# Designs tried in a protein design run: designed miniproteins, single chains, continued (4). Part 105

Each design is a single chain, and the fold is of that chain. pLDDT is the mean over its residues in the fold that is shown.

## One batch from the design tools (miniprotein)

Design m15657
Fold by ESMFold2-Fast:
Structure m15657 (fold): chain A 85 residues (1-85)
Amino acid sequence: GSVTLTLPAGTYTVKVESGYAEVQLGDEPWTLLGPGGEKTFEAKDGDKLTIRVFGPEEAVVKVYKDGKLEFTVRGSRGGLRTEKL
């Protein structure tokens, strides 16, 4: 499963708390992240962040904007959901 978020401009950090995800901002290369992995992006207004989760276990991916938690993406066999603050 995957989710795409349209972002306001800012510094975004994607952290994988559990499971595995690959992440891409706009046309940048995909980054594969495992548990404890993180990637920081500089987004322009309207950039799209795509998160795809892998593996049989639930993945928990947290997206921070300028150091503050904005979104939690949870993935399981049943698909992905996004939770805002």
Scores: mean pLDDT 80

Design m15658
Fold by ESMFold2-Fast:
Structure m15658 (fold): chain A 55 residues (1-55)
Amino acid sequence: SVAETQKNYAEMAKIGVEIKETEGPDAASRVQLAGDEARHISAKALAELNEKLKA
């Protein structure tokens, strides 16, 4: 569900902050890059879905 997806993204953001505070900015940067990749993949999937809906 959309609510579950939003909750998962919020949890990922919280974990990123905790990693920065406990393990430093380098570890936080790795989590941020992983999050950026996940968002990029999700945006591509949404674009493909929109193309199918237009066809």
Scores: mean pLDDT 64

Design m15659
Fold by ESMFold2-Fast:
Structure m15659 (fold): chain A 83 residues (1-83)
Amino acid sequence: GRLDELVDRLASEDDSERVFAAMGLATEMGTAPVEEVKKALERALSDPRAREPLGFALSLVISDPTTPEEIKKLAEEYLEKLR
């Protein structure tokens, strides 16, 4: 699915692709089903190469006032796991 493709791109060797994937992930998290978001975040968290762009994506989700509360809570939880 789209979330899985974005998570794969977070681990890209190309910094530009990683940044675009992080922005795409933040956007998709706001509209995707919670269970699909959880699966994508667990997968991203398991890859050390994805940690920095994942942190950026989660920060974007948390700072967006239009993000659903349940997704915002997930983003806060997973950002804490990266610390």
Scores: mean pLDDT 84

Design m15660
Fold by ESMFold2-Fast:
Structure m15660 (fold): chain A 67 residues (1-67)
Amino acid sequence: MEKGKKAAEEARKAAEEYAAKGPAGFTNGLSGYHDAEKLIEEGASDEEAAKAGEAGVRAAQLGVQES
């Protein structure tokens, strides 16, 4: 649980940090945060939630690069 929550928070922070560089970074980071939170609420494993959050951080970074 803690690992998934931590990854969700990191995705949210990435969204905020990359918001200044373009909407894609913000949107991708928020998607990862929402996916991780939804998995936690639906009773998915902490590992699955952590992967979703980490994917959001990665997608936010790539969104800046592809913009």
Scores: mean pLDDT 72

Design m15661
Fold by ESMFold2-Fast:
Structure m15661 (fold): chain A 100 residues (1-100)
Amino acid sequence: SMDDLMQEIEETHQKFLENVKKNLEELVEKGASPEEIKLFGDIQRGLFTMLSSSLQQEIRHEFRDDPQAQQQALQRHDELSQKTLEEIDKLIEEAIKKAE
C-alpha cells in the first residue's frame, strides 16, 4: 500500500538523519574544524540527493499503473525530502557552531 511504502521511505530518511547526526557529533568530539564539518555536510547533502532520487524511482515503479496515486506519493516524498534536507542543514549548522 501507499502508507506501507511511505512508512519504509520515512524510516530510510530517519536512519540517514541518525547516521548524519552521529557522525557530526563524533567529528565535534574529535575536534574537527568548522571547515571540515562543512565539507562533511556538503558530502552528506549530495548522498541524500542520490538517495532521494533512488526512492523517487521506487515510487514511480510501485505506482506505474496508477498515475493519481503516483502523483500523490511523489508529492508526499517531495515534502518529506524538503524536511529532511532542512534537518540535515540544521544539524550541520549546529555542529559548526559547537566546533567554533
Scores: mean pLDDT 90

Design m15662
Fold by ESMFold2-Fast:
Structure m15662 (fold): chain A 94 residues (1-94)
Amino acid sequence: MREEWQKRLAELLAAVEADPVGTAEEALRYVKENKEKLAELLGVSVEQVEEGLRELERLLEEARRRGDREELIAVAKQLAAAKAGIERAEELEK
């Protein structure tokens, strides 16, 4: 039920806070490999997903260069949420 997703969300947030850069990089790689699925889930074009990922990658690099932990966490949360959404959709397609 809802409690399972609250637990997954809490684990995801804990991972982001513990290692925002590593979490963001792993999630970015996963989402890039599954961009067509994310486009389907969001009801947008693959080109729009690619544009969004390019902007998030730019923000990640800039935040890392500046040592901006808050921005690193924000980008990591967005990428990790996208990865979790794809994984959930795959579970539901059983």
Scores: mean pLDDT 79

Design m15663
Fold by ESMFold2-Fast:
Structure m15663 (fold): chain A 80 residues (1-80)
Amino acid sequence: SLTDLLERLSEIVSKALSQLSPEKAQQLSELFGQFMRAIFEGDYETALEHLRQMAELLREEGLDELAEEVEEIAEEIEAL
């Protein structure tokens, strides 16, 4: 369900925030907020763009496993 996907994403974001610098943590938090806004507005195209940006940020910071988990969530949302 969408609720289960959002719970999983929140756990991934929480883990990432604990490993990022304050500046990158702020950027990730902003992207996550934009993603959540798009989901609540029913704008799944914009939500998926923000998930892609989150995964890209995580890969740039060396958090490849968390980036892969975000990409998996994006694929599952696209399948809804």
Scores: mean pLDDT 88

Design m15664
Fold by ESMFold2-Fast:
Structure m15664 (fold): chain A 71 residues (1-71)
Amino acid sequence: SMKDEFYKLYEETLKIAEELEKKGNVATGRVVKKEVEELYKMYEEGKISLEEAVEILRKAKESVEKLLKTV
């Protein structure tokens, strides 16, 4: 389900952000974690649609994955 995809993307994005911190991109990793946690809270509180939340998480994950590959 799309809800299962949301939780999977949430967990995967946090894991990648943690890896960025471990590789020395501490500030970027921390910002991503904070933004992803805020998005999760907004979704749980019904302030954002599931479709919008999934789209934002997909873009966030792609951005942090790209950073891991290039530096």
Scores: mean pLDDT 83

Design m15665
Fold by ESMFold2-Fast:
Structure m15665 (fold): chain A 61 residues (1-61)
Amino acid sequence: SLPSYEEIQKIVAELWKLTTEEEKPEFLKLVQRINDALVAGDDETLQKYVEELKKKVEELK
Protein backbone atom coordinates (compact mmCIF):
# COMPACT_ATOMS: atom_id res chain seq x y z
CA SER A 1 0.00 0.00 0.00
CA LEU A 2 1.08 3.58 -0.65
CA PRO A 3 2.32 5.69 2.27
CA SER A 4 -0.17 8.29 3.54
CA TYR A 5 0.51 12.03 3.32
CA GLU A 6 0.77 12.04 7.14
CA GLU A 7 3.50 9.37 7.02
CA ILE A 8 5.38 11.30 4.32
CA GLN A 9 5.18 14.55 6.33
CA LYS A 10 6.41 12.75 9.47
CA ILE A 11 9.40 11.25 7.62
CA VAL A 12 10.23 14.65 6.07
CA ALA A 13 10.11 16.30 9.53
CA GLU A 14 12.41 13.64 11.04
CA LEU A 15 14.91 13.92 8.16
CA TRP A 16 14.88 17.74 8.45
CA LYS A 17 16.06 17.41 12.09
CA LEU A 18 18.87 15.00 11.10
CA THR A 19 20.05 16.82 7.94
CA THR A 20 23.01 19.24 7.95
CA GLU A 21 22.87 22.58 6.08
CA GLU A 22 25.18 21.08 3.41
CA GLU A 23 22.75 18.16 2.85
CA LYS A 24 19.53 20.26 2.85
CA PRO A 25 19.61 21.19 -0.91
CA GLU A 26 19.57 17.48 -1.90
CA PHE A 27 16.87 16.80 0.71
CA LEU A 28 14.71 19.63 -0.69
CA LYS A 29 15.14 18.23 -4.22
CA LEU A 30 13.87 14.84 -3.00
CA VAL A 31 10.87 16.49 -1.29
CA GLN A 32 10.11 18.38 -4.53
CA ARG A 33 10.20 15.11 -6.52
CA ILE A 34 7.77 13.54 -4.03
CA ASN A 35 5.42 16.56 -4.36
CA ASP A 36 5.62 16.38 -8.18
CA ALA A 37 4.76 12.66 -8.09
CA LEU A 38 1.82 13.33 -5.74
CA VAL A 39 0.42 16.03 -8.07
CA ALA A 40 0.90 13.78 -11.14
CA GLY A 41 -0.67 10.73 -9.43
CA ASP A 42 2.51 8.77 -10.22
CA ASP A 43 2.25 6.11 -7.51
CA GLU A 44 5.37 4.18 -8.65
CA THR A 45 7.58 7.29 -8.56
CA LEU A 46 6.04 8.34 -5.24
CA GLN A 47 6.81 4.93 -3.67
CA LYS A 48 10.38 5.03 -5.04
CA TYR A 49 11.18 8.48 -3.62
CA VAL A 50 9.48 7.79 -0.25
CA GLU A 51 11.66 4.65 0.10
CA GLU A 52 14.71 6.80 -0.75
CA LEU A 53 13.64 9.29 1.96
CA LYS A 54 13.25 6.47 4.54
CA LYS A 55 16.71 5.15 3.62
CA LYS A 56 18.19 8.63 4.21
CA VAL A 57 16.59 8.77 7.69
CA GLU A 58 18.11 5.37 8.60
CA GLU A 59 21.54 6.46 7.28
CA LEU A 60 21.52 9.74 9.29
CA LYS A 61 19.96 8.33 12.49
Scores: mean pLDDT 76

Design m15666
Fold by ESMFold2-Fast:
Structure m15666 (fold): chain A 57 residues (1-57)
Amino acid sequence: MEAAERGREAAERARAAGTGEARNQGSLDVSKAAKEALERGDEEGAREAAEAGMQAM
């Protein structure tokens, strides 16, 4: 859940900023959150973070 929360927040910030640079940063943050969630065995958190990342892109 925490990883997914960070991913969603990162994607939301990127969209709010409306710039390509901000979107890139948000996407990277979401990817990192998804990786961390998978590493901890949080499959659902990783899935939610990945979805947020796709929306940020």
Scores: mean pLDDT 66

Design m15667
Fold by ESMFold2-Fast:
Structure m15667 (fold): chain A 68 residues (1-68)
Amino acid sequence: MEEVEKRAKEAAEEAGKTISDVIGKHQSVETNRKALQLAREISEAKKGTPEEYLKVAEKVLEEAQKLL
């Protein structure tokens, strides 16, 4: 449904912004590698259904917030 697509996009944008903050703030190669891996997971999920994309985006946002 259209609402799921909107929510997936918003969650993915929020996750992407959080990932960018992690990369910008951290000097750790390991933390940056994890942040890039999360960005890749969102990109892969975008090719699937909106519902799967939303699930992955929400999970990635939570993981990225833990890296801050």
Scores: mean pLDDT 78

Design m15668
Fold by ESMFold2-Fast:
Structure m15668 (fold): chain A 82 residues (1-82)
Amino acid sequence: SKAREALEKAKKLLKEVDKLIRENAPEEKLREIKKKIDELMKELDKLQAEHQAKGDLDGEIEIGVAQLIAAVARTIVERELK
């Protein structure tokens, strides 16, 4: 499902953020991954609206978890850039 794929994408981005921080990656790479996270968060907002319109509760829950994971990843990157 699209919800499951979005959740896996969010998990992969969080793992990439963790790897970049552990490897002391340059700020340019942190800015690049932040852009990818911001793009995913916009996609997740759209998917959440679509699943809410359909009454797909399971999809809404999976997308909600993906949104939380993406928000955590974004917060970590923002703190490293400041």
Scores: mean pLDDT 86

Design m15669
Fold by ESMFold2-Fast:
Structure m15669 (fold): chain A 78 residues (1-78)
Amino acid sequence: SLKEAIEAFDAGKIKEAVKILTNIYLNNPSLRDEALEALADIYQFVAGGNYDLAEHLLKDLPVALKEKIKAEAVRRYG
């Protein structure tokens, strides 16, 4: 759930938060936009401190989703 992803992120479990949000994005159409926004927020937060770590965080995600996350981060923060 979105709540579990937020709790994981607040606990510093960034990889787990990304995994939960990716699962929501792929399998729950009603929460797709919220999951994408949360993934973009996490990417931006991590990239601001360590770009290579942010890229590594997305490495196992589908290419199309990686591109959408980066585009959404630019839309929100660029």
Scores: mean pLDDT 84

Design m15670
Fold by ESMFold2-Fast:
Structure m15670 (fold): chain A 65 residues (1-65)
Amino acid sequence: MTPEQQAEVDEGVYLLAIATYIATEKDPELRAELQRILDEGLASGNYKEALDRIKELIAEHERKK
């Protein structure tokens, strides 16, 4: 696979993971924050950064319960 093809595959995987986290989140406040991070990722094209931020935010939210 070329670096270009790998980047496209990685972007698709990150976007799918982000969408799954948002779709399965039951807390409406946390879901709104996840949507905001996704919107920022879509605007910047940095889906990996958006996914990493979402994973950290979910982990922080779980630690505080």
Scores: mean pLDDT 76

Design m15671
Fold by ESMFold2-Fast:
Structure m15671 (fold): chain A 90 residues (1-90)
Amino acid sequence: GAIIDEIDKLLTEAEQALKDGDFDLALEHLDKALNLASELDDDDLRLDYLNRLHDLALEILKKTDDLDVILKAIGLVLRIMGDLFELKLK
């Protein structure tokens, strides 16, 4: 539906921003995508999106030496990991 289309768009925009070296913009798109993915009732679909978000956040961490970007990316990874563990405990 419309939410899935928006998540896919945000992930595509995050990947493009990451390729361009715009880590702040990539993190902004990933944060918006995480907020939308966290509202999904389909646990399998939500798991797939959380894994994709996790992979992209880790790519940012591997490519940046900016402490402010690192701290934001770590915060995002921790939120994603929390959601993943809650899904596993169901």
Scores: mean pLDDT 88

Design m15672
Fold by ESMFold2-Fast:
Structure m15672 (fold): chain A 89 residues (1-89)
Amino acid sequence: AEMEKLLKEIEEELQEIDALLTRIRDLVRQGRYEEALALIDELRKKIDALKKKIETLPPSKFKEDLLKALDDTLVLLDQLEAALKEKLA
């Protein structure tokens, strides 16, 4: 079913987002701030694309919870980007 395929694609993209977040944390821990900033930009684009896919789902608590989690992640990325740019200034 098209819905089953879409849900699988969403799950796979969420796993990729988790992997990128882990890599960003590792780069920050290593003081590799410029590389971390580049991955933050990549991750934002991936989250934006994923939000568009999720928005095609029928209304549900699952959809609301996923969109909120992605929005919360974007807020954290904005805070992290500001902190890293301050360290490079």
Scores: mean pLDDT 87

Design m15673
Fold by ESMFold2-Fast:
Structure m15673 (fold): chain A 74 residues (1-74)
Amino acid sequence: MSPEERAAMRARLAELEKFIESIKSKLSPETQELADQVLAEYRRYIDTEQSPEEVAAMQRLAEEFGEKVREELA
């Protein structure tokens, strides 16, 4: 990952953290745990080289989180 790509990913992570903080009180404990897992996986992705399987797992986790947020805030 280039320094520019890494900086962009860190900016996206910071925005995601702020978004989660703004809605966290409206989410179930289960979805809050899922949010923490998504943030942890994004940090790992930025800091380390990951396999295609690990990237796919992170994407699946992020999609699941998005679906849960949509359901709970509907």
Scores: mean pLDDT 78

Design m15674
Fold by ESMFold2-Fast:
Structure m15674 (fold): chain A 74 residues (1-74)
Amino acid sequence: SPLDKAAEGFAKAAGVPKDAVLSAEQIKEAALRMGLDEAGAEEVAKRGDGKTAYEAAKVMMSMSGDIPAPMPPG
């Protein structure tokens, strides 16, 4: 599913399993590595702080339409 794919992306970007609890800093870094902009990454980090990669991905999915399109890594 799109949510499972997003959760796997977050987990791989953070270097942890999908069940690992992530700090806001880890979520922000993972989101930036996945191509989100600074504002989008910070928003996901604030809402996902202390949650798993799966919950962080769920937050990101629920923001569809609220964040600008992700840019490919430079």
Scores: mean pLDDT 72

Design m15675
Fold by ESMFold2-Fast:
Structure m15675 (fold): chain A 57 residues (1-57)
Amino acid sequence: MEEIRREVEKVLKRLGVPMERLPEVVAFVEAWLKGFRLEYKPGLAESLAELYLETSR
């Protein structure tokens, strides 16, 4: 959702990751939330984006 995209974009800018990677990170976060049927909460997308970027170097 819009909140997910916003949090992911903030993480990419903070970590200096190219914005062209935004769609793949958003897709990861959305797939993770859908797979585990988790309700969105503030900061969750940010934490998941950081996890993805740390593990997919």
Scores: mean pLDDT 76

Design m15676
Fold by ESMFold2-Fast:
Parts: structure tokens; sequence; C-alpha cells
Structure m15676 (fold): chain A 80 residues (1-80)
């Protein structure tokens, strides 16, 4: 659906922006924070990728990706 494709593209764009933001503030983050943020971005990216391949489960996968994205956003906001 157009709504599903738009959501996937929005989350892909958001993940890309968060990766760039993480890279720019890496000096402000502990090694532990970098590991956690990296893991969340990997799982978010994987869920979005899998949503394209398994449309029947796309909503569940995109909801999971959104949760990971929100967690990254909160951690970066506190570090900035």
Amino acid sequence: SAELEARIEELEKRIKELKERLYKIEDKLSPRQLTILGFLLITASSSVHLARKVPSRAEELLDAAQGDIDAVEEMLKKAE
C-alpha cells in the first residue's frame, strides 16, 4: 500500500539521519552508549528491511523499528 511504502521510506530516512547525528556527536558518548545506539540502529534497519520482504508482518516490524528509533532519539537528545 502507498501508506506502508511511505512509512518504510520515512523510517529509512530517519535511521540514516540518526546514524549521521550519532557520528557527529561520537566524542560525547561513552563506548557503552555507542554500542547500545549502534545495536538499536542495526535492529531498526533490519526490521525496516524485513518489512519490505514480508509485507504480511510489515506493521509489526515497523512498530518495532519505530520503538528502536525513538530510543535512539531519546539517548541522542540527552547527550546533546
Scores: mean pLDDT 88

Design m15677
Fold by ESMFold2-Fast:
Structure m15677 (fold): chain A 90 residues (1-90)
Amino acid sequence: SLEEEKERILKEIDEKIAELKKSDSELAKKQIEILELVRKGIETGDEKLFREAAEKLLEEVSKITGVPATEEHLEKAEEIAKEAAEWIKK
């Protein structure tokens, strides 16, 4: 069921956040921030939270790789966020 899948995903996110909190690295702090946005998005079904998480992820990948995020990457992030929010509301 959706409720069982939601509980499992939230548990996995909480476990990952706990692991990342063992690291004081700036990268780990950014990963925690992104995961907390996803967690709240799953709880509320707020599309904006998923979009913000995706945008932050793209920014961090861009910083690490030195490759700037394209407009197409941002558009795809918005589409994924919409689908995630619709899945939660189903």
Scores: mean pLDDT 77

Design m15678
Fold by ESMFold2-Fast:
Structure m15678 (fold): chain A 81 residues (1-81)
Amino acid sequence: MEKVKELLREMARYAEELGDRATAIYFEAVIEAMEVTGKYLPLEEAEEAIARIKELMRAGTLPFLPEEEMRAAYERWLALQ
């Protein structure tokens, strides 16, 4: 549970560092929704959400965040386990 929120916070931080404020806000909104509803995404659902965001970026519906940076954040988070 907390590890899923930490992953999403890392993704938001990386997006903000890259200047992609809209993507950072999106990840922050997901965390807030999880906290408000009391329903936390399993790790696999968090990974699916990230994959969906990448698809939306590819379609030009979200600000472009480089896939390498998103992958690096996820891999770094896994290494912290």
Scores: mean pLDDT 58

Design m15679
Fold by ESMFold2-Fast:
Structure m15679 (fold): chain A 73 residues (1-73)
Amino acid sequence: GAMEKLLEELINKLKVELAKKIAESLGAVELKIKVNGNKVELYFKLKDGSYYKITIEGDKITIEPISEEEFKK
C-alpha cells in the first residue's frame, strides 16, 4: 500500500544520510551515491588519494577499499 512505500522511501533516505555521515567522519573529499532498491552504495575519496565504498543492505554495513576505476564507473 501507499504507507509501505512511504516507509521504504524514508528508510532508504535514512540509509543515505547514515552513509554520508560515515564518509564525512572519515574525511571524504568527494562522494557518489547509488541507490538500488533497498541497497545503498556510497563511493568516496579521501584526501590521500585512496578510494572506498560503503554498502548498506538490510542490517549490514560494510566499508571496503576500491580502485579509482571503480569510483569513476
Scores: mean pLDDT 83

Design m15680
Fold by ESMFold2-Fast:
Structure m15680 (fold): chain A 111 residues (1-111)
Amino acid sequence: ALPAAAEVEVSDVHRLSPEQIRRVMRDLVVGAAAAGHSRLTLHVGDVRTNRHLAAVLEGIAEGARAAVALGLTHLSVRIERDGELILELEGPAEAVAEAARRKAEEYRALE
């Protein structure tokens, strides 16, 4: 009875610290997995800095790792901004967590 995909708009993140964004994204991924979702589409119109995008990806990595401990086996994450695909990560949930962590490090290094 639960939908297989979830779409979320990430708004007003310019008012959040990177640490707050990371926590919000972690909880979002865990909550979606607990609800039976293995596919997430994130609309990040307000995520304009590499530092904030790194925080989104760190939160996804932490959330995916936590969800694996709860039984998540596969994860697909699409990150879109203004209708354009920025990044897509898909595969075994542990591999997606590690890929998101590495992408966060790459974006952080650009600051």
Scores: mean pLDDT 79

Design m15681
Fold by ESMFold2-Fast:
Structure m15681 (fold): chain A 85 residues (1-85)
Amino acid sequence: DKLEEAKKLLEEEKEKLENDPSVSEEQKEVAKEIGEVALAQLKKHLGVKLSPEEEERIEELLARKPEIEERARELSEREEARREA
């Protein structure tokens, strides 16, 4: 059950982020979006039988992947600049 394993790993990472008071809410939000994109890619790769609505949602998420990754990169850059100040 690779999909359930992936969900468990993503939930564990999410819990670590939620329990880290040094991580901003914006960083937590972007991390959740990254996890959602990763899960969508896994579902497509495994050929999971999806509803038409789920398929449309997955295509939408995958189309937004570059945008989400860029937001994550920008947040990391801002935190790095803050740390080096």
Scores: mean pLDDT 73

Design m15682
Fold by ESMFold2-Fast:
Structure m15682 (fold): chain A 70 residues (1-70)
Amino acid sequence: GANDLAEARRLYAEAQRLIAEGRALMATGRRDDILRGTGLVLRGIGLAFQASLLARKAGDEELAEQALSL
């Protein structure tokens, strides 16, 4: 429903931010930044999976595919 779609959009936005922040940290080449960045990317991937499931449940297949492609 509409609530599932709203939640999927929130999770997708959070996943995008975490993955972007994680990639930026990994790009520094510093060991501690790479470790932190990897953790953020993994968390973002988990949220993207949740977003894809909720989007599919809400009937938004496009958002589900966008989340899986993060």
Scores: mean pLDDT 88

Design m15683
Fold by ESMFold2-Fast:
Structure m15683 (fold): chain A 94 residues (1-94)
Amino acid sequence: SKQAEENLKEVIKLLEQHIEEHKDDLEVIAESYYQIGVLLELLEKYEEAIDYYEKALKAYQEKLKEEKDPEKKAQLQARIDAIEKQIKELKEKK
């Protein structure tokens, strides 16, 4: 519905504001970009969703470089791998 689409766009705007408020927190930035990508998929804006997933990927990769705990590194790598797979699958859509 038009109302549902408008609601999703409002949530995206709030997530963009959340990124601006936490621009020094790579985890918040990465998670927020990922959520924007998910919402853009729901809007069937696949190219824009890919762009935001790639932004999330870069933020997680940057966080991985500064992470010293091996367990947390493994968790970040698994998340990176999952996002890379999701981007690949979306690029194969019409």
Scores: mean pLDDT 86

Design m15684
Fold by ESMFold2-Fast:
Structure m15684 (fold): chain A 69 residues (1-69)
Amino acid sequence: SNEEGAELAEKAAAATAAGASELGRRLGQMGYDASSNEEAKEGAKRAAEGAAAGDPEVATRGAQLASKA
């Protein structure tokens, strides 16, 4: 669901901020898989990419995009 996807994207951003980049990447990917609409998927994808890069600002923007869907 988009709600589950948004929650996972938020957890990805939190993990990234804590320095747990690999966990953040996996949580963001799970958010992508859980999301049903394209905007929520794009948000979760950005959260995963931000996490992989160790960039909490990018991960947070992704989580915000996912939550708007």
Scores: mean pLDDT 83

Design m15685
Fold by ESMFold2-Fast:
Structure m15685 (fold): chain A 68 residues (1-68)
Amino acid sequence: SDADKLLDQGSDLGVQGIQIRLNGGDRQQSYQLTVQSSDLYSQSYRLQGDDTLQQQSLQNRDNSLRDL
């Protein structure tokens, strides 16, 4: 489904962000990937009608922007 594709894409970007930090890379680039990951999760949960998980994903996005 489209929702599953968005979850897979979000997961991939989230892993990439973590790998950048573990490899001593650019912290800003890492958090930008986390923001993109959270946006994809939010879109997926919106398609599923899960308002609670959508709001949680938006909160995670805001937290990542704060750390940027």
Scores: mean pLDDT 84

Design m15686
Fold by ESMFold2-Fast:
Structure m15686 (fold): chain A 81 residues (1-81)
Amino acid sequence: SKLETLFLARLIAIEAGVFVGERAFENGKYDLALKIVEATIKYGKDLLEELKKYFPDSPLVEEVEKAIERAKKLKEEIKAK
């Protein structure tokens, strides 16, 4: 549906957040990387809660959960510095 396409766009924004966080980390911008990754995790959790409420059977639920886990893994790598 067109509404589900809007949730897909929000997932793409979260994936972009992970990508930008990784680039900041690779460039030694640890404080910036942490800020981006924490914001990405927050937005991902907010999206996941909304998606589970309105479209619990959507395949986007699993994709958002995977994106949040990638962001959490990156956060732990940043914190180890």
Scores: mean pLDDT 86

Design m15687
Fold by ESMFold2-Fast:
Structure m15687 (fold): chain A 91 residues (1-91)
Amino acid sequence: LEVEAARRSIELLAKMAEAAGEPEAAEKIRELGKKLLEALRAGDYETAQALEDEILAVAKPAVEKLYEDPELLAKFQAEWKKLTAEFNEKQ
């Protein structure tokens, strides 16, 4: 389930950016994520790889900021635990 796995990874990174207080980064991750899912559905793996690199580049500063702040990290962990439980229930 390559499309579903990619969707979950995009959601994880976007939620990390939101938790880090970077809503613009989260929105950009979501927009790039839409393009990534379209590329994967079309079998355009070269475009998908380029989009993954862009998503990771956007996410990196937010992820680093999140890990530097224990309060934000705890908030993210609580939120992601809820989302992960929902993902497991849908499977």
Scores: mean pLDDT 77

Design m15688
Fold by ESMFold2-Fast:
Structure m15688 (fold): chain A 92 residues (1-92)
Amino acid sequence: SEDEEKRRKIVEILLEAAKKYLGASEEELEEGRELLEENNLSAEELIKQLEKQIEYAEKVLEAAKKGEVSEEQKELAEKVLEVLKEVLRKFE
């Protein structure tokens, strides 16, 4: 119950951040919600996955500084990083 409430809060924050930073459509947000709800991870495991995604996004941005990725990939990684950081900032 408490873990389910924490997961729901993480999902809501993630979807709001995706709308704000990625410009996700209502349809994309609904699909994202369904995928996150089908995920059997605990709230703690979900936070660890988000931290891992932050590490990957930072590696993409480092590769972009070396000209190893496209401008489109760089821009997407920057937006994804903002989404993930907002989730962690709002969830203690």
Scores: mean pLDDT 78

Design m15689
Fold by ESMFold2-Fast:
Structure m15689 (fold): chain A 114 residues (1-114)
Amino acid sequence: DELEKEMEEKLIEAYREAVQRVLDLMRKYLGDSPEVLAIEAETRRRLAAVRTAEEAAQVYGETVARVRQLVETSGASEEVKKKLLEEIEEVQDELLARVADIVGEYLKELEERS
């Protein structure tokens, strides 16, 4: 189904962009530590292997979890940690809205073609 493929491709792109934003925020607030570089390298490797929206969503969720764990063990100030977590929450809110829009457009097209 061409519509299903288009939805899948848009979802994969949305998750990939959200992952990149989370990695950029991690680097911005926590710098170039070996732990930051390791998360970036592993996440980029996993994104290159993604073939489905489900896999893209899994990589996103695991990346956010790893970054949150790094924040907890980081020597950064509480203010820096709070700012990073707040901006990650904004990325997540924007991603959820974009996913809802993509799925909504797919469902609308299905109804119009039924």
Scores: mean pLDDT 88

Design m15690
Fold by ESMFold2-Fast:
Structure m15690 (fold): chain A 91 residues (1-91)
Amino acid sequence: AEVPSAEETAAKLEEAAEGLLELAKKLEGKEKEKLEELARRARELAEQVRAGKLSPEEALRLAARAGAEMGIELGLDTEVAQKILELAEKL
């Protein structure tokens, strides 16, 4: 078990944010707005990790939790929920 570096963790969070924004381009309305909000949160976590305000482990845990909560909130869009969970697992 290896804890990723702050820079590696920040890069993964930024990659996840980019993936969420690409998914958002294919959606409309509430689902699009929620994915854009999740992407913004991932970028904020990346910045906090780089600033030393969050550990890599805490940032990844918060990102995974936010992704899971968003998947539940989206309810009926199972494809979007599954892709959010896949991005969270990749972190």
Scores: mean pLDDT 71

Design m15691
Fold by ESMFold2-Fast:
Structure m15691 (fold): chain A 61 residues (1-61)
Amino acid sequence: SAVEARVAEVEAAFEARREEELAALTAAFQALGFDRELAERVAQMILDLEREAELAKARAE
């Protein structure tokens, strides 16, 4: 279905950039004074929220 195709595109896009984006966000939060473990947790949470938001948009159409 069209919805399944859009969801697959979103999943592929997130997977392709996952490692790079996680590393970049972790570094950004460390620059703000977070320790590495906390920075990684916050970065992962943000990426998960962004992914959920884009998947919700893909499913809504």
Scores: mean pLDDT 80

